# Designs tried in a protein design run: designed miniproteins, single chains, continued (3). Part 85

Each design is a single chain, and the fold is of that chain. pLDDT is the mean over its residues in the fold that is shown.

## One batch from the design tools (miniprotein)

Design m10944
Fold by ESMFold2-Fast:
Structure m10944 (fold): chain A 69 residues (1-69)
Amino acid sequence: MMSEEEFEKEVIDSLGLMTSSVADIMASTTPSSVAISDLQAQIKQLESKEPTPSRQAMIDQLRKQLEKL
């Protein structure tokens, strides 16, 4: 039976290896790329509907969020 400190150290070491692999994946797939894809899908959905002033304002807001990413 390991002490809590030794168990925690082994868990951190194991998570360290997982975090390294996840970091490599995140380097190619950033949260910004997921957000960009989602925002582009929302813009396309809004553009497929009848243009209204409120809908155009929503599209403008989504495009501003895209520019921040």
Scores: mean pLDDT 65

Design m10945
Fold by ESMFold2-Fast:
Order: structure tokens, then sequence, then C-alpha cells
Structure m10945 (fold): chain A 59 residues (1-59)
């Protein structure tokens, strides 16, 4: 249970890192697709963090 929650948090952190890089590129290039992709990754990361918290509450 803790192992699964930890993996979800690690994946969320990876997605937030990718989103940050994409937002930086979007600011420099004006690419709206990169901006959208970053927003999607942040949303997925938030969902994974919520799932991890739920699993941790059961452990």
Amino acid sequence: LLSEAQKLRQKAAEYREQAKQLKEQAKQTGDKQLELEAEILEGVAALLEGMAAFLESKA
C-alpha cells in the first residue's frame, strides 16, 4: 500500500516537472499546444496525488 502510494507520488512529481518545462517552452515559443499539454499533466499529477493520499489513509 505505501509502495503504491509512493509510486503515484513519484509519477505525479515527474508530470509536474514535465509540465514546468513545457510551460517554460510555451512562454518562449508562444506554442499553445505546449501550454495545453502542461495543463493536462498538472491535472493528472493532482489526481495521482489524491489517489496516493487515499491509499496512505488506509495503511
Scores: mean pLDDT 82

Design m10946
Fold by ESMFold2-Fast:
Structure m10946 (fold): chain A 83 residues (1-83)
Amino acid sequence: MLEEIIEKAKELVEKAKKGEDTTPELQEIAEKYGLKVARAVMAAALGLQLGLSEEEVRRVAELAMRSGEEAVALLEPRARAAL
C-alpha cells in the first residue's frame, strides 16, 4: 500500500509540474483505495514538492492515512525550513 501511494504521488507531482489537472487521478485512487488513501497520496505529493526524502514521504503518507492534521503538522516545519 505505501509503495503504491508513493508511486502515485510521484506521478501526480510530474503531472502538476506540467500544469495538468490531477483531479481525475485522485478520483481514480479514491475509487480503488478509498478517500484515506487519496488523502495520503496528496500529502506524499506535497512532501515530494517540499524536497523530503523518500523515507520522510513514506512517514507523511502513513500519518495522512490516520489524519490529515497529523500530516500537516509534520510538513509545516519542513516548509518553514525551505524559506
Scores: mean pLDDT 72

Design m10947
Fold by ESMFold2-Fast:
Structure m10947 (fold): chain A 64 residues (1-64)
Amino acid sequence: MMSLEELLEQTRKELEANKDDPEKARQILMRGARQIQEDISDPDEAGKAQQQLADIYAEVMARG
């Protein structure tokens, strides 16, 4: 089972590798979001993790 830090780092790497494929990047984001929802039982912690994931996605996809 991945830690949150490992999940976010792995997701960042996968998004960077697939930033030119918007559909695959979106699938990677949605998979990360589902994993956070399944692994983090506390709603506040899950919300913060989801925000971190969204920030990573925005950073990778917006920057050339």
Scores: mean pLDDT 79

Design m10948
Fold by ESMFold2-Fast:
Formats: structure tokens, C-alpha cells, sequence
Structure m10948 (fold): chain A 70 residues (1-70)
């Protein structure tokens, strides 16, 4: 899954303005969440920790994209 240049610029703007909480609009990132979920399930991650791992990996990727666009 690849973020568009428009998405990267939006994330960079939110990060620069200190609006990091708005980067966590998870429904906007559903395709990325689905990709991370599939990967973690393939790795055999237990359901009890799966949600936390999905959110953490998704946020890390969004933050990395924002930093690239800064």
C-alpha cells in the first residue's frame, strides 16, 4: 500500500501544526489498516494483541510519510 502525494502533504501539514491527533482518523486509512491486519494475521499474532499492533504499525507508516513530505 502506497500513500498518495496529497495524503503525504496532508499528514505533513497536520504534524507541522501540532494536530497529530487528527492523523489518527483511522477510517481515512482503512486500506492501510486492512493491509497491516492481513500481514499480522499471516504472522500468527494472537487476536488479543492484534488491534494494538495494527494501530501501532499504521501510525508508524503515517508518521514516516508525514516526515518524508516535510
Amino acid sequence: YELSEADKRRLAELLRQGREVEMLDLPSWAPLLRAELAELKAEGVPASILFGRVVARTFDRLEAAAREAL
Scores: mean pLDDT 73

Design m10949
Fold by ESMFold2-Fast:
Structure m10949 (fold): chain A 67 residues (1-67)
Amino acid sequence: ESREELVAFAASLPGVGPTLAALLADAFGSREALLAFIVEAPRATLVAVFGNEELAEAAREKALAML
């Protein structure tokens, strides 16, 4: 998977704009690593990343559907 494809995937997550999408792509390096982070991270960590509980839960639901 290319960085461009990973950025596009991250930008498809709830509440993720272009800047956060690039940061997530650069931090995790792969779709599998990003999905594992979203599934395994504590809710509080996801709220800090995605901005609120609703977006954090929506991101986790999307990640779980892609496993």
Scores: mean pLDDT 80

Design m10950
Fold by ESMFold2-Fast:
Structure m10950 (fold): chain A 99 residues (1-99)
Amino acid sequence: MSVVEALTQAAELLEKAIQAVKQGDLASAKSYAKEAFDVIEAAKDDLLAKLPTTQERMRLVALLSSLAVAQTVTDPAILLQELQAALADVQDLLSTLSQ
């Protein structure tokens, strides 16, 4: 899988997670967040090799940490905020790699 394909899949999974939270389905939201984490983690070494700056590489590490923490969140409002932040980070990384 290419790094662009991995980030695109992760973005789609995070959008599904956000919709699940909005519908009150925290179990599905956490499942989608875990799938997004697993997809990004599988592509991590390739992503680190292709990201041009230390700041972007640190953003990737922070994103993975945030997605791991999101799986333990019990407050729906906090989970929604964390998932929206993660989606924004995925979109920023995807924009960088699509240039």
Scores: mean pLDDT 85

Design m10951
Fold by ESMFold2-Fast:
Structure m10951 (fold): chain A 76 residues (1-76)
Amino acid sequence: AEEYEKLGKEAEKEKNYIEAGKHYYKAGLQYFQRKDYKKAAEYFEKSARMFKKGKDESGALLAEENAKIAKKEAEK
């Protein structure tokens, strides 16, 4: 998860928003698998913002839906 966080941050600094979105999404998936639902939601939300900046509407919607799922799991 930490590696994808760094890759996402680097891509974001380079204004490569689609790559940043993909890396943050992978970080979110890894946190979700570890049952760290709070961090999973955080990274899915970052992913959605990056996809919106990159004009990838489908990527943004996917990341937003997974952020909602992670938030619901975090409330249990």
Scores: mean pLDDT 85

Design m10952
Fold by ESMFold2-Fast:
Structure m10952 (fold): chain A 81 residues (1-81)
Amino acid sequence: ALEEIEKLYEELKKLAEELKEAIKNGDIERAKEIHKRMAELADKIKELYNKAPSRENKELLLEAFDLLGEAQKLLREAERK
């Protein structure tokens, strides 16, 4: 459970960097697509946490949703500029 959540979290971090690059390149539609994929990964992390709750899994869950929130903020700011 922990190792699966860790793998999903690493993929989420990679997508967060791809989202930043898409925004930097002005590709807002790609950034929206990446954000949707990040939300799907965060939901999977939440599902795994609910099946195997632990302190370590809770920390990864919170960090995953923090990354998702940061990505949403960046996307929202990019859409307004």
Scores: mean pLDDT 82

Design m10953
Fold by ESMFold2-Fast:
Structure m10953 (fold): chain A 97 residues (1-97)
Amino acid sequence: PVPGSPELEPVFAADPRLYSRLVDGLLQLQAEEGDVELGLAQVEEALRHYKETDPELYDVLFEYVYDYALVSLTPERREKLLALLREIDPERFAELE
């Protein structure tokens, strides 16, 4: 995701610091020399936080992260991020396939 992505504006507005960690996590997953474990942990933090606190933001974020995995990542890193999404919410994941 690029800064100022309209899909993530509600996430930024709700918690700019959590949003910053989420964006860092997604960039870590995209970068060739990125920290994959850190990237997955930062994405999981944001998703689990909103799953508990704001189901509407959670749904927007989950779909955004799913699309990001398909469009922005290599096949190896895509599979790891999709596996994380499936582990966090298998029912929501099935709706997007």
Scores: mean pLDDT 82

Design m10954
Fold by ESMFold2-Fast:
Structure m10954 (fold): chain A 84 residues (1-84)
Amino acid sequence: SLIDRAIELLREAKRKLEEMEENRDDPEKVRELEEEIERLLEEMRRIADEILATESEEKRKEFKKRLEEELAEEREQFLAVLAE
């Protein structure tokens, strides 16, 4: 499903974020991981837009709930990456 695909991308981005913290003393590695996280979140945003445009109200509510659950611990970190 589109929801499952979006959540999988978010989970991959979370793993990259943890790897970035572990390698914070390596600026080159941090930059590489940041670019990978940005790409994953961009793809997730595209899928999110598709869900909001094409899916039922019930599915949109399910997606929002799952996003809130996945972001509960890393909300602030992910908002920082998504901010322009």
Scores: mean pLDDT 76

Design m10955
Fold by ESMFold2-Fast:
Structure m10955 (fold): chain A 65 residues (1-65)
Amino acid sequence: SMQQQIQDTLQQMTQARQQGDTDKFQQLYQQLVDLLDQYTSTLPVDDAIAFARQLQPVIDQIKAL
């Protein structure tokens, strides 16, 4: 599922940050953006907003690593 692909991408982004692999992190972040755009486009507006709000602190935490 796209939700599973998003979770897998977030996990890989966390690993890339922990390893200091900035290039891999940037590639994975672009993949995440594309997956989020695809997934949220399938949702009602309110559900898309709720999902983005839930996910943003996770992304911010990974970026702060």
Scores: mean pLDDT 86

Design m10956
Fold by ESMFold2-Fast:
Structure m10956 (fold): chain A 102 residues (1-102)
Amino acid sequence: DLIEKLTEGELAAYDGDIKKLIEEARETVERLEETAKKLEEEKDPKKKAELVAKLSGLVLLASFYLDVLKYLAEHEKDPELKKEAEETAKRIEEALEKAKSL
C-alpha cells in the first residue's frame, strides 16, 4: 500500500533517518524522470496507458517527498543534509513540472 509506505518514510524522518529519506526521494525522482521520458517516446496506445498509470503513482509519491524535503530544507541543522534536501526538492519540482506537461 502506497499510504503505508509514505507513513513509514515520514516516521523514518522523525526518527532522524533523514539521509535514507533523501536517498529514497532521489530514487523516486529518477524513476519519475525515466517514466516521463519513456512516455514521451512511446507510440503504442496500450503501453502509453500503462506508462501514464505508472507516472501518476510516481507523481503522488514524488509530491509527498517534495513536501517532506521542503520541511527538512527549512528546519535541518546539518548544512550538508540541508543542501541535499534543497537540491533533491528542486530536482523533484522540475520533474513534476515536466510530468504535468505530458
Scores: mean pLDDT 79

Design m10957
Fold by ESMFold2-Fast:
Structure m10957 (fold): chain A 82 residues (1-82)
Amino acid sequence: SKEGAADALKASFENAADIGAISEEAAKEMAELMEEIVMKVDENKLDDFKDAVGKGVEEAIRNKDDKAALEGIKEAGKKYAV
């Protein structure tokens, strides 16, 4: 479900902030953005959207680039929109 995908990704953002990989402010902004865009995602592409966001966030954490994580979420939302 869209709600389930959003909840799983938001939990990942919170955990990343808790271990210091991203800022708490970035995690909050990512969670707010996720709430906004997940409802616009095509249900047939929801798994692809979830996978793309997850991989993008992992790469951004590895590179310590919070802005890249935010932009990745935004672009995934556009790419998989209905």
Scores: mean pLDDT 76

Design m10958
Fold by ESMFold2-Fast:
Structure m10958 (fold): chain A 110 residues (1-110)
Amino acid sequence: MRLLVSLSTVNENGEPLSDEEVRRLAFEVAKAVKELLPDAKVYLVVDPRYREAAEEGVRESGVEVKVIGGSTVLAEQTLEPDYVIRLPPMPVEEQIEEFRKKLEEIKKEL
């Protein structure tokens, strides 16, 4: 299956996340996919300003995830994913928890 994930690069107050926060978020998202949906082909969409930080996080995880710095709408139209997870503007810990909940919901439908 193909999974498209959109990271929020702002918290609940609309404040921008740091590069380290986005790197950690991408790392934890990649690890969660490997743990819960190991056969999924994953595409991670992030604001282009954070593409390098997200790519570093994914690389550190050792999980194969394609990072896209751009529009989630365009990525969804081009890739035609089976599932789309759009993470809301929340702190990194809350985005990780929300992502894991969405993966568990998807796993139950397989």
Scores: mean pLDDT 86

Design m10959
Fold by ESMFold2-Fast:
Structure m10959 (fold): chain A 71 residues (1-71)
Amino acid sequence: MKVEEAKKIKEEAEKEYQRLLDNARQTKDSLLDAGVEPAEAVQRAQSLVDEANRLYKEGKERAEKLIEEAK
Protein backbone atom coordinates (compact mmCIF):
# COMPACT_ATOMS: atom_id res chain seq x y z
CA MET A 1 0.00 0.00 0.00
CA LYS A 2 1.75 3.16 -1.21
CA VAL A 3 -0.04 5.50 1.20
CA GLU A 4 0.87 3.30 4.16
CA GLU A 5 4.48 3.10 3.00
CA ALA A 6 4.58 6.87 2.54
CA LYS A 7 3.26 7.44 6.04
CA LYS A 8 5.89 5.13 7.48
CA ILE A 9 8.68 6.91 5.63
CA LYS A 10 7.42 10.31 6.75
CA GLU A 11 7.00 9.18 10.34
CA GLU A 12 10.49 7.70 10.48
CA ALA A 13 11.98 10.83 8.93
CA GLU A 14 10.11 13.01 11.42
CA LYS A 15 11.17 10.86 14.36
CA GLU A 16 14.81 10.90 13.24
CA TYR A 17 14.62 14.65 12.64
CA GLN A 18 13.31 15.28 16.14
CA ARG A 19 15.94 13.02 17.70
CA LEU A 20 18.78 14.72 15.85
CA LEU A 21 17.50 18.19 16.74
CA ASP A 22 17.13 17.18 20.37
CA ASN A 23 20.65 15.75 20.38
CA ALA A 24 22.06 18.88 18.72
CA ARG A 25 20.37 21.14 21.26
CA GLN A 26 21.53 18.99 24.17
CA THR A 27 25.06 18.91 22.81
CA LYS A 28 25.21 22.67 22.32
CA ASP A 29 23.70 23.37 25.73
CA SER A 30 26.06 20.92 27.44
CA LEU A 31 29.11 22.43 25.75
CA LEU A 32 28.05 25.97 26.62
CA ASP A 33 27.40 24.95 30.21
CA ALA A 34 30.89 23.43 30.37
CA GLY A 35 32.41 26.72 29.20
CA VAL A 36 33.14 25.76 25.61
CA GLU A 37 33.28 28.71 23.24
CA PRO A 38 29.89 29.44 21.61
CA ALA A 39 31.30 29.32 18.10
CA GLU A 40 32.58 25.77 18.60
CA ALA A 41 29.39 24.61 20.32
CA VAL A 42 27.28 26.05 17.49
CA GLN A 43 29.49 24.43 14.85
CA ARG A 44 29.12 20.97 16.40
CA ALA A 45 25.35 21.38 16.69
CA GLN A 46 25.12 22.75 13.14
CA SER A 47 26.45 19.50 11.67
CA LEU A 48 23.68 17.54 13.36
CA VAL A 49 21.01 20.05 12.32
CA ASP A 50 22.25 20.07 8.73
CA GLU A 51 22.03 16.29 8.46
CA ALA A 52 18.65 16.25 10.18
CA ASN A 53 17.32 18.76 7.64
CA ARG A 54 18.61 16.73 4.71
CA LEU A 55 17.17 13.45 6.00
CA TYR A 56 13.81 15.04 6.72
CA LYS A 57 13.60 16.70 3.30
CA GLU A 58 14.60 13.50 1.52
CA GLY A 59 12.12 11.38 3.44
CA LYS A 60 9.25 13.78 2.97
CA GLU A 61 9.91 14.10 -0.75
CA ARG A 62 9.97 10.33 -1.16
CA ALA A 63 6.74 9.95 0.82
CA GLU A 64 5.03 12.62 -1.31
CA LYS A 65 6.10 10.86 -4.50
CA LEU A 66 4.63 7.57 -3.26
CA ILE A 67 1.33 9.29 -2.47
CA GLU A 68 1.26 10.87 -5.93
CA GLU A 69 1.90 7.49 -7.55
CA ALA A 70 -1.00 6.03 -5.58
CA LYS A 71 -3.37 8.56 -7.16
Scores: mean pLDDT 79

Design m10960
Fold by ESMFold2-Fast:
Structure m10960 (fold): chain A 106 residues (1-106)
Amino acid sequence: SPAEELVARLEELRRRLVELGMRHLTAIEAGDTEEARKAKEEMVRLLEEALELARKAGLPEEVIEEIEEAIEAVRAADPTDAASVEAAMGKALEAIGRAIAAVRAA
């Protein structure tokens, strides 16, 4: 169904966000500031894709707003500070999780 396909796409985006977050923290630990900045930009792009999917599916406004807030949190995060990245990543993963739950509840 369209809902099952949307859940699968959001779950894949969540998986990619986790992998990207691990890459980002590894880059910070290695002192690779260029890779850290690249990882932040890739995280923003994944969240923008999730936002587009949520909007096209007509998910609740509260879910859409949470994804938008997660995008802004990632954009505001210092890409070379592990604590900032972990906090932003946590918000991003929570937002995608709520989007998945909203699709399943509909």
Scores: mean pLDDT 88

Design m10961
Fold by ESMFold2-Fast:
Structure m10961 (fold): chain A 84 residues (1-84)
Amino acid sequence: SERLRQFARELEEALKLILKKGITEEEKEALRRMAGQLKALLASAGRVSPLERRLLEAIEEAARTGDEKTLEEAIELARELVAS
């Protein structure tokens, strides 16, 4: 989906900014909002790929744990989704 690919580009940029700032409680709230937006977009698409599901799970996990490596994984998954 072109719309999902465009969203993935915006998401990649936003996740990179969070990584630069450090994952504080404010950034965890931002990650939760982004996960919610992605979840809504995937629900409206009626079909979810394994890559799309992994991206959502990685963002939700980064929001819970504040783990920078998990956030880096989410950035890579968003980049893969843009390239697909």
Scores: mean pLDDT 86

Design m10962
Fold by ESMFold2-Fast:
Structure m10962 (fold): chain A 83 residues (1-83)
Amino acid sequence: MPAPAEVAAALAAMEEALRSSKELAEHIAKKLKELEAQREEVEKELEAEIAANPEKAAEYRQQYALVLAMVEHLKAAIEELKK
């Protein structure tokens, strides 16, 4: 038997939400890829800052490591959303 109209509407809304989530995930993935392409320049900027402020080297390296960990976590979340 075909689903009642209300059930069909609810299923269509869920499918649209999943489709929208996948599109958003693809957009975020593209932005992360652009940031990774700029990584070499960011790492040079970090090295210059460490050279200018060697007393803060440990702090800067820790902050950069946290940023990298966040990027990897977002990549994993995007991979899950694409499934």
Scores: mean pLDDT 64

Design m10963
Fold by ESMFold2-Fast:
Structure m10963 (fold): chain A 90 residues (1-90)
Amino acid sequence: SLVAKIVEKAAEEVEEAKSVEEALFIIEEAIAFIDMIAGIYKSQGNEEEAAFAREVAERVREIARELRETGDIEAAVERLRELAEEVREA
């Protein structure tokens, strides 16, 4: 899944982030990319794939929100890796 690869890459890049601000920037870029993919699926009439990609984007937004509140980069990496695994198995 392309969406799973985006989330996994975001986890890898966030793990190497030197600040919460850098980690948040990486996560926001991943969200924008997933939203773009959801738009492509919708334009192709693939409503299920579009809805799934939007759901993943919302879950990534929740991770970004928690990171803003806690500053816990390690927890954000763990949640992104778990999400990528769930998306690959769906």
Scores: mean pLDDT 89

Design m10964
Fold by ESMFold2-Fast:
Structure m10964 (fold): chain A 104 residues (1-104)
Amino acid sequence: MEVEKLIKEAIEVGEKAVELAQSAADRATPEQGALLNYAAAKVQLAIDYLREALENPDTAKEYLEKAIKLFEEAVEASRRAGFTDIAELLEKMIELVKKALEKL
């Protein structure tokens, strides 16, 4: 229950981060836009792993660990693009997922 709540909160924050990254990419330089779209793609894949963790509790740990790595890649891309606000949202997601992992 508590783990499920944390994962669902991470998914909600992640969906907002994807929307923000895609919106920012439309207004950014081509180089920044490419990095932001890369970050958005990594976050979408990580969210899919979070959904898999919710559907398959017995394998949740492996999916949460995979999601954390993808979020860390997205943080790096967002920072390289100069969008620290997006990186901070993604770091919040990592904290929520790590907290869920600690409760497993």
Scores: mean pLDDT 86

Design m10965
Fold by ESMFold2-Fast:
Structure m10965 (fold): chain A 85 residues (1-85)
Amino acid sequence: MSGEELRRRAAEVLRQGAEELREEGDDLTAWTLERVAEFVERSTDLSVAAEALLSAADVAREAGHDEIAERARRYADELRKLAQE
């Protein structure tokens, strides 16, 4: 998988998480995940994109959305592996 494709998929996970959060009434966390998703898609530096995903994972975890947090962390790990190539 290319770095671009991996970032695009990571951003989609965050956007889907944001939609779920809005349905639960957590608009602030949803907005934060949407902003991070946009940043990840535009980041050409894979390490920077991975750090942004880890920040999003922490935000989701603090909001009680552990599944979204774990998915974001997994994509961050894959981006870090690719960045070390």
Scores: mean pLDDT 82

Design m10966
Fold by ESMFold2-Fast:
Structure m10966 (fold): chain A 63 residues (1-63)
Amino acid sequence: GEAEEFAKLEAGIENIEKLLPTLDDEALRTYLEILRKEIESAPLSEEQKARLMARLEELEKQL
C-alpha cells in the first residue's frame, strides 16, 4: 500500500545518509537522481512526496 511505498523510499534515503561519508559528489548525484525519479513515479500523496523530496534536498546540500 501507500504506507509500504513511503517506508521503502524513506529506507532508501536512510541508506544513502548512512553511506554519505563514503560517497563522492558524482555517486551522491546519481543516487539522488534515482530516488527523485522513484518518488515522482510512486503512488503517493503530494504531501508524502513533498516530505521525501525535502529529505533529498537536505542531502543535496552536501554537494
Scores: mean pLDDT 81

Design m10967
Fold by ESMFold2-Fast:
Structure m10967 (fold): chain A 59 residues (1-59)
Amino acid sequence: MEERREALRKYLLDVHGLSEEDAEKFLEAVDQIENGDITPEARKALKEVGEKILDREAA
């Protein structure tokens, strides 16, 4: 569990150039969804980070 979390964090920072804050927000949302806690906050966090990635790719 922790190994995958760290690998995903590095991927977000290195490949997508996200800030540590945004990467942590994304990882927390993924953890919540994996535990079955599909909250509006978790969905919002995934959408916001995804939009940042797409916006950066378009720029």
Scores: mean pLDDT 72

Design m10968
Fold by ESMFold2-Fast:
Order: sequence, then structure tokens, then C-alpha cells
Structure m10968 (fold): chain A 75 residues (1-75)
Amino acid sequence: DTLKVSEAVREVVERIRAGADPEEVARYFEQKLLELGADPEKARQVAEEIRRAVEAGDTDGLIKALQRGAHAALS
């Protein structure tokens, strides 16, 4: 469901803005991707990319990781 994927992405962005721990944000998104039926290996890889991007302040990397997660959940 595209709407549920969009909601999960929005929640991740809001948590980052609130100063949430990068590991907590990554674990949250991994869990949401798994609930949406994403492949567990892809969900884990996307979560690691998000953790690294947030830790590094890499906005472009974060956007790409979120897009990959959305595709994994919709496939």
C-alpha cells in the first residue's frame, strides 16, 4: 500500500527532526518495511543505509535509502 509506505517515510523524517537516535530510526523503518511485506534482507540493507546517512548528515543518501525502502515494500 503506497499510502502506508508514505506514512512510514513521513514518520521516519519526523523522528529524525525530533533528534531520535539513528539506530532507533533505522530499526523503526526496518520493522515497518517488514510489516509491509518487504524482503527481510532488503529491509536490513535499507535500514543500515538510513542509519549511516542520518549519522553522517547525508540528506541525499537518506532520500535514496528511503526510496529504496519504498520500492522494496511495494514489490
Scores: mean pLDDT 82

Design m10969
Fold by ESMFold2-Fast:
Structure m10969 (fold): chain A 71 residues (1-71)
Amino acid sequence: PVREAAEKAVEAIKNGDIDTAAQYAREALGGDVGEGVATLVRKLLENGQYDEAIRVVRGAADEALAAREGK
């Protein structure tokens, strides 16, 4: 589920685990969007931008859920 994978990505970001964060971000969204977010998260974490990486993951997950569940 999108929420569970996004939460795991955020926890990986907090732990500084770049590979795990990128993997869960990809899994949360899937397809081209998931690949793009995973790439962006990796780049942000490599630059030490942890808060920005968390914001990107949460924002993308919120948009995906709103589009699918009609929030």
Scores: mean pLDDT 78

Design m10970
Fold by ESMFold2-Fast:
Structure m10970 (fold): chain A 63 residues (1-63)
Amino acid sequence: SAEEERGREEARRYLELMRERLAQGDLEGALRYGAKAVEAARIDPAAQREVEREAQELLLEAM
């Protein structure tokens, strides 16, 4: 649906912001954007799980 697509696009933008914060060493800011990404994808549980996994991978790569 258009709503699910919108949520996925918004989640992607938040993951991009999370990546930028990780590059700056701002772990706290990164976690906030990661949470927003997961929230944006809430309408599609499968997409939400994928977003959560991607956020986890970004954190692991930054460690």
Scores: mean pLDDT 85

Design m10971
Fold by ESMFold2-Fast:
Structure m10971 (fold): chain A 64 residues (1-64)
Amino acid sequence: KEKEVLRKRAEGLRETARIAYEKGHYDLAIELFEDAVQLYEEAGDTEKANEIRAELEKLRKEVA
């Protein structure tokens, strides 16, 4: 199902973003989190999209 594929891709991007953040690649991590938000929204998973938006808000404040 298309929405399941989008959710799996968003999940993969979220995981890759976390790894990038842990390695100090903050700009890459932010970009990947933003891509994950877009895919979750396309999948209709607004709750998970909002969770990542909250994470992005926190990350941007921490790495400023």
Scores: mean pLDDT 81

Design m10972
Fold by ESMFold2-Fast:
Structure m10972 (fold): chain A 140 residues (1-140)
Amino acid sequence: SALDEVLDAILKAVERILKEMGVEDVEQYIAELREQLAKAKTPREKIRVALRFVLKHVLGLDEETAERLADEIVDRIENFDLKNPRLLTYEVLTPFVEVVGRYLGLPKPVIDSLVNGIPYLKGVEEAVYTVLKELKRLKE
């Protein structure tokens, strides 16, 4: 089904993120995420679940914080493609940087610099990895 294709695409995107960020036990985490995504009823809810998972396992946020920030990120996605929702997009990455940056207490000029720097990176996947590495560095 179209929803099964969306689920598989999200799983592959998260797997690449976890591997690039040096997360251990990736296969176990992807199996857990698959079960969580299968319970999600809408494309928007599947993106929310995937964002919560990345916030928890890549940035080390607690469950309640990861859930709250994932909800806020999804609510800020202005151009959500309901037919083909994708995790690795600029429409997801921009609100992700703004919401997480504010949570970490980053000054607005630093958040704006990260957002404005995104289009100069080599594709959206490279932009996602660069942003996640920088946010993790700033959190630690």
Scores: mean pLDDT 81

Design m10973
Fold by ESMFold2-Fast:
Structure m10973 (fold): chain A 84 residues (1-84)
Amino acid sequence: SVLEKLRKLAEEGLKKMEEALELAEKGDVEKAKEVLEEGARLVQLVADTLLNLGRTEEERQLGEELLKKLKEKVEEFKELLEKL
């Protein structure tokens, strides 16, 4: 289904954002920023698709949840960089 494909894309994006945090902790800040941006773009694309084109409450709630996770990961990354 389309929803299953969107979930997989969001999972890939979130996984890239997690990888970016690990890269930053290891000191590869430039690569970490690039990987975070790639992951964030995927999560944002899926969230925007679900919120703007979603026909069910479940689809809209997933979109809102993804935006929240995106914001949390970006804030975590910024905090990590400030400590380095």
Scores: mean pLDDT 86

Design m10974
Fold by ESMFold2-Fast:
Structure m10974 (fold): chain A 98 residues (1-98)
Amino acid sequence: EEEELLKYLSPVDLAEAVYSGRPISELPLSKEPVPVMVELLKQGYTLEDLKELVLRQAEVIALLLGREEVGETELRLAGIFLENPSLTVADLRELAKK
């Protein structure tokens, strides 16, 4: 089941699935459960809830970067932020640079 695979999926890979429309079963999986994903699933969050969370965070990141559209970069940064919630706005701006 997709929900069982979520324990082994990084937030960054989930963000890529949201961007590409790729099924969770086709994504790379960690060998060990990802701590943030395990905790969110314990709290009753579903795959759809996690996709919504990533998309919502990407919208906020797009606004912070002065961008009009949510793209791959904003979704990737949303995944990174979900995995590392201690990152500052300055850290996110640096990660957005190419």
Scores: mean pLDDT 77

Design m10975
Fold by ESMFold2-Fast:
Structure m10975 (fold): chain A 91 residues (1-91)
Amino acid sequence: IEELIKKGEESMKILELLIEYLRGLRYDLKSTAQSPVLEEIRKQVEENGKTAIESYTKALELEPSKELQEKLKKAEELYKEALELVKEAES
């Protein structure tokens, strides 16, 4: 269970860094012209978002706790935010 929590936390940290990067790109008109970079960012957002959600879900199945439910909810919220930011940068 500790390994699942660590894996989820690592994926969450990457997701947070991607969100900060995407927020920075919001102020740069070139973000919409850099499609290959945005494709790679989308892939990383999807991979890390899914990994965090799956890791916390499995941890919660092994040991139900309010803290793990809160971590899962936060992972879902960050994944949603990251996807919205990617979509905004692509448009």
Scores: mean pLDDT 77

Design m10976
Fold by ESMFold2-Fast:
Structure m10976 (fold): chain A 88 residues (1-88)
Amino acid sequence: MMEEFEEFVEKLGKELAEEVVRLVNDDSLSGEEKKEKYEEKLKEAHEKIEKKGKELGLEEEKIEEAKKKVEEIAKKPLEEMAENTKKL
């Protein structure tokens, strides 16, 4: 069960990261719109993690750690793109 949850979080984080890359490269959207869409998708990911964690009977601490992990995975492409493009 813990392994299933860990795999779920990792997969969700990677899927969110791909969406983040797509948003960054979407020239039909402004920077403000991209931020709003990212926050919307992050909220959806957090809701999915909370639902899955509760279904598996996991402690709240584990659910919160998973929410942090998905956010970290999702932000990684944005940080790498910022570093490569802006030399931050």
Scores: mean pLDDT 75

Design m10977
Fold by ESMFold2-Fast:
Structure m10977 (fold): chain A 78 residues (1-78)
Amino acid sequence: ALTPAQLRVAELLIRHPEVLRGSVDESIAAIARELGVSPATVRAALRALGVDVSASLSEIRRQLTSAAARERLAAARA
């Protein structure tokens, strides 16, 4: 199960995958600052959605727009 902070991050990433731009690490740091969470919380949310955080930015965006990622978010909210 996701923590409330991880769930907020996961919902943002599924709704707005375009927030991931530039470098993966820079995007993670920016999201963490905006939401008031740690970068570790952002990475945990990505992993919970089935995303490979070591992949390229374009591949991460592709994974976030997948049916599998949306299904994982729905399960985490149940």
Scores: mean pLDDT 83

Design m10978
Fold by ESMFold2-Fast:
Structure m10978 (fold): chain A 77 residues (1-77)
Amino acid sequence: SLYEETKAFIEANWEPAVEEIRKLVAEEPVEYTTLSSTGESKSHTASGGEGERRLLEELELRAKGLLELAKKYDELK
């Protein structure tokens, strides 16, 4: 099934992706945007653990999205 293939792909590539994120945040600060309590958009720069955490959260969300799409695709067969 596409779900099983996608899951296997994610599992096989998860550790390398995490290591690449760690390398990226060690070499370059990560920019991200937050909304203030006044409704203003503010750009921030995070390095080290905060940058790593945000990129890992994004990676996890994308992986979950791919798995849900693959599951829905299998249901349409």
Scores: mean pLDDT 70

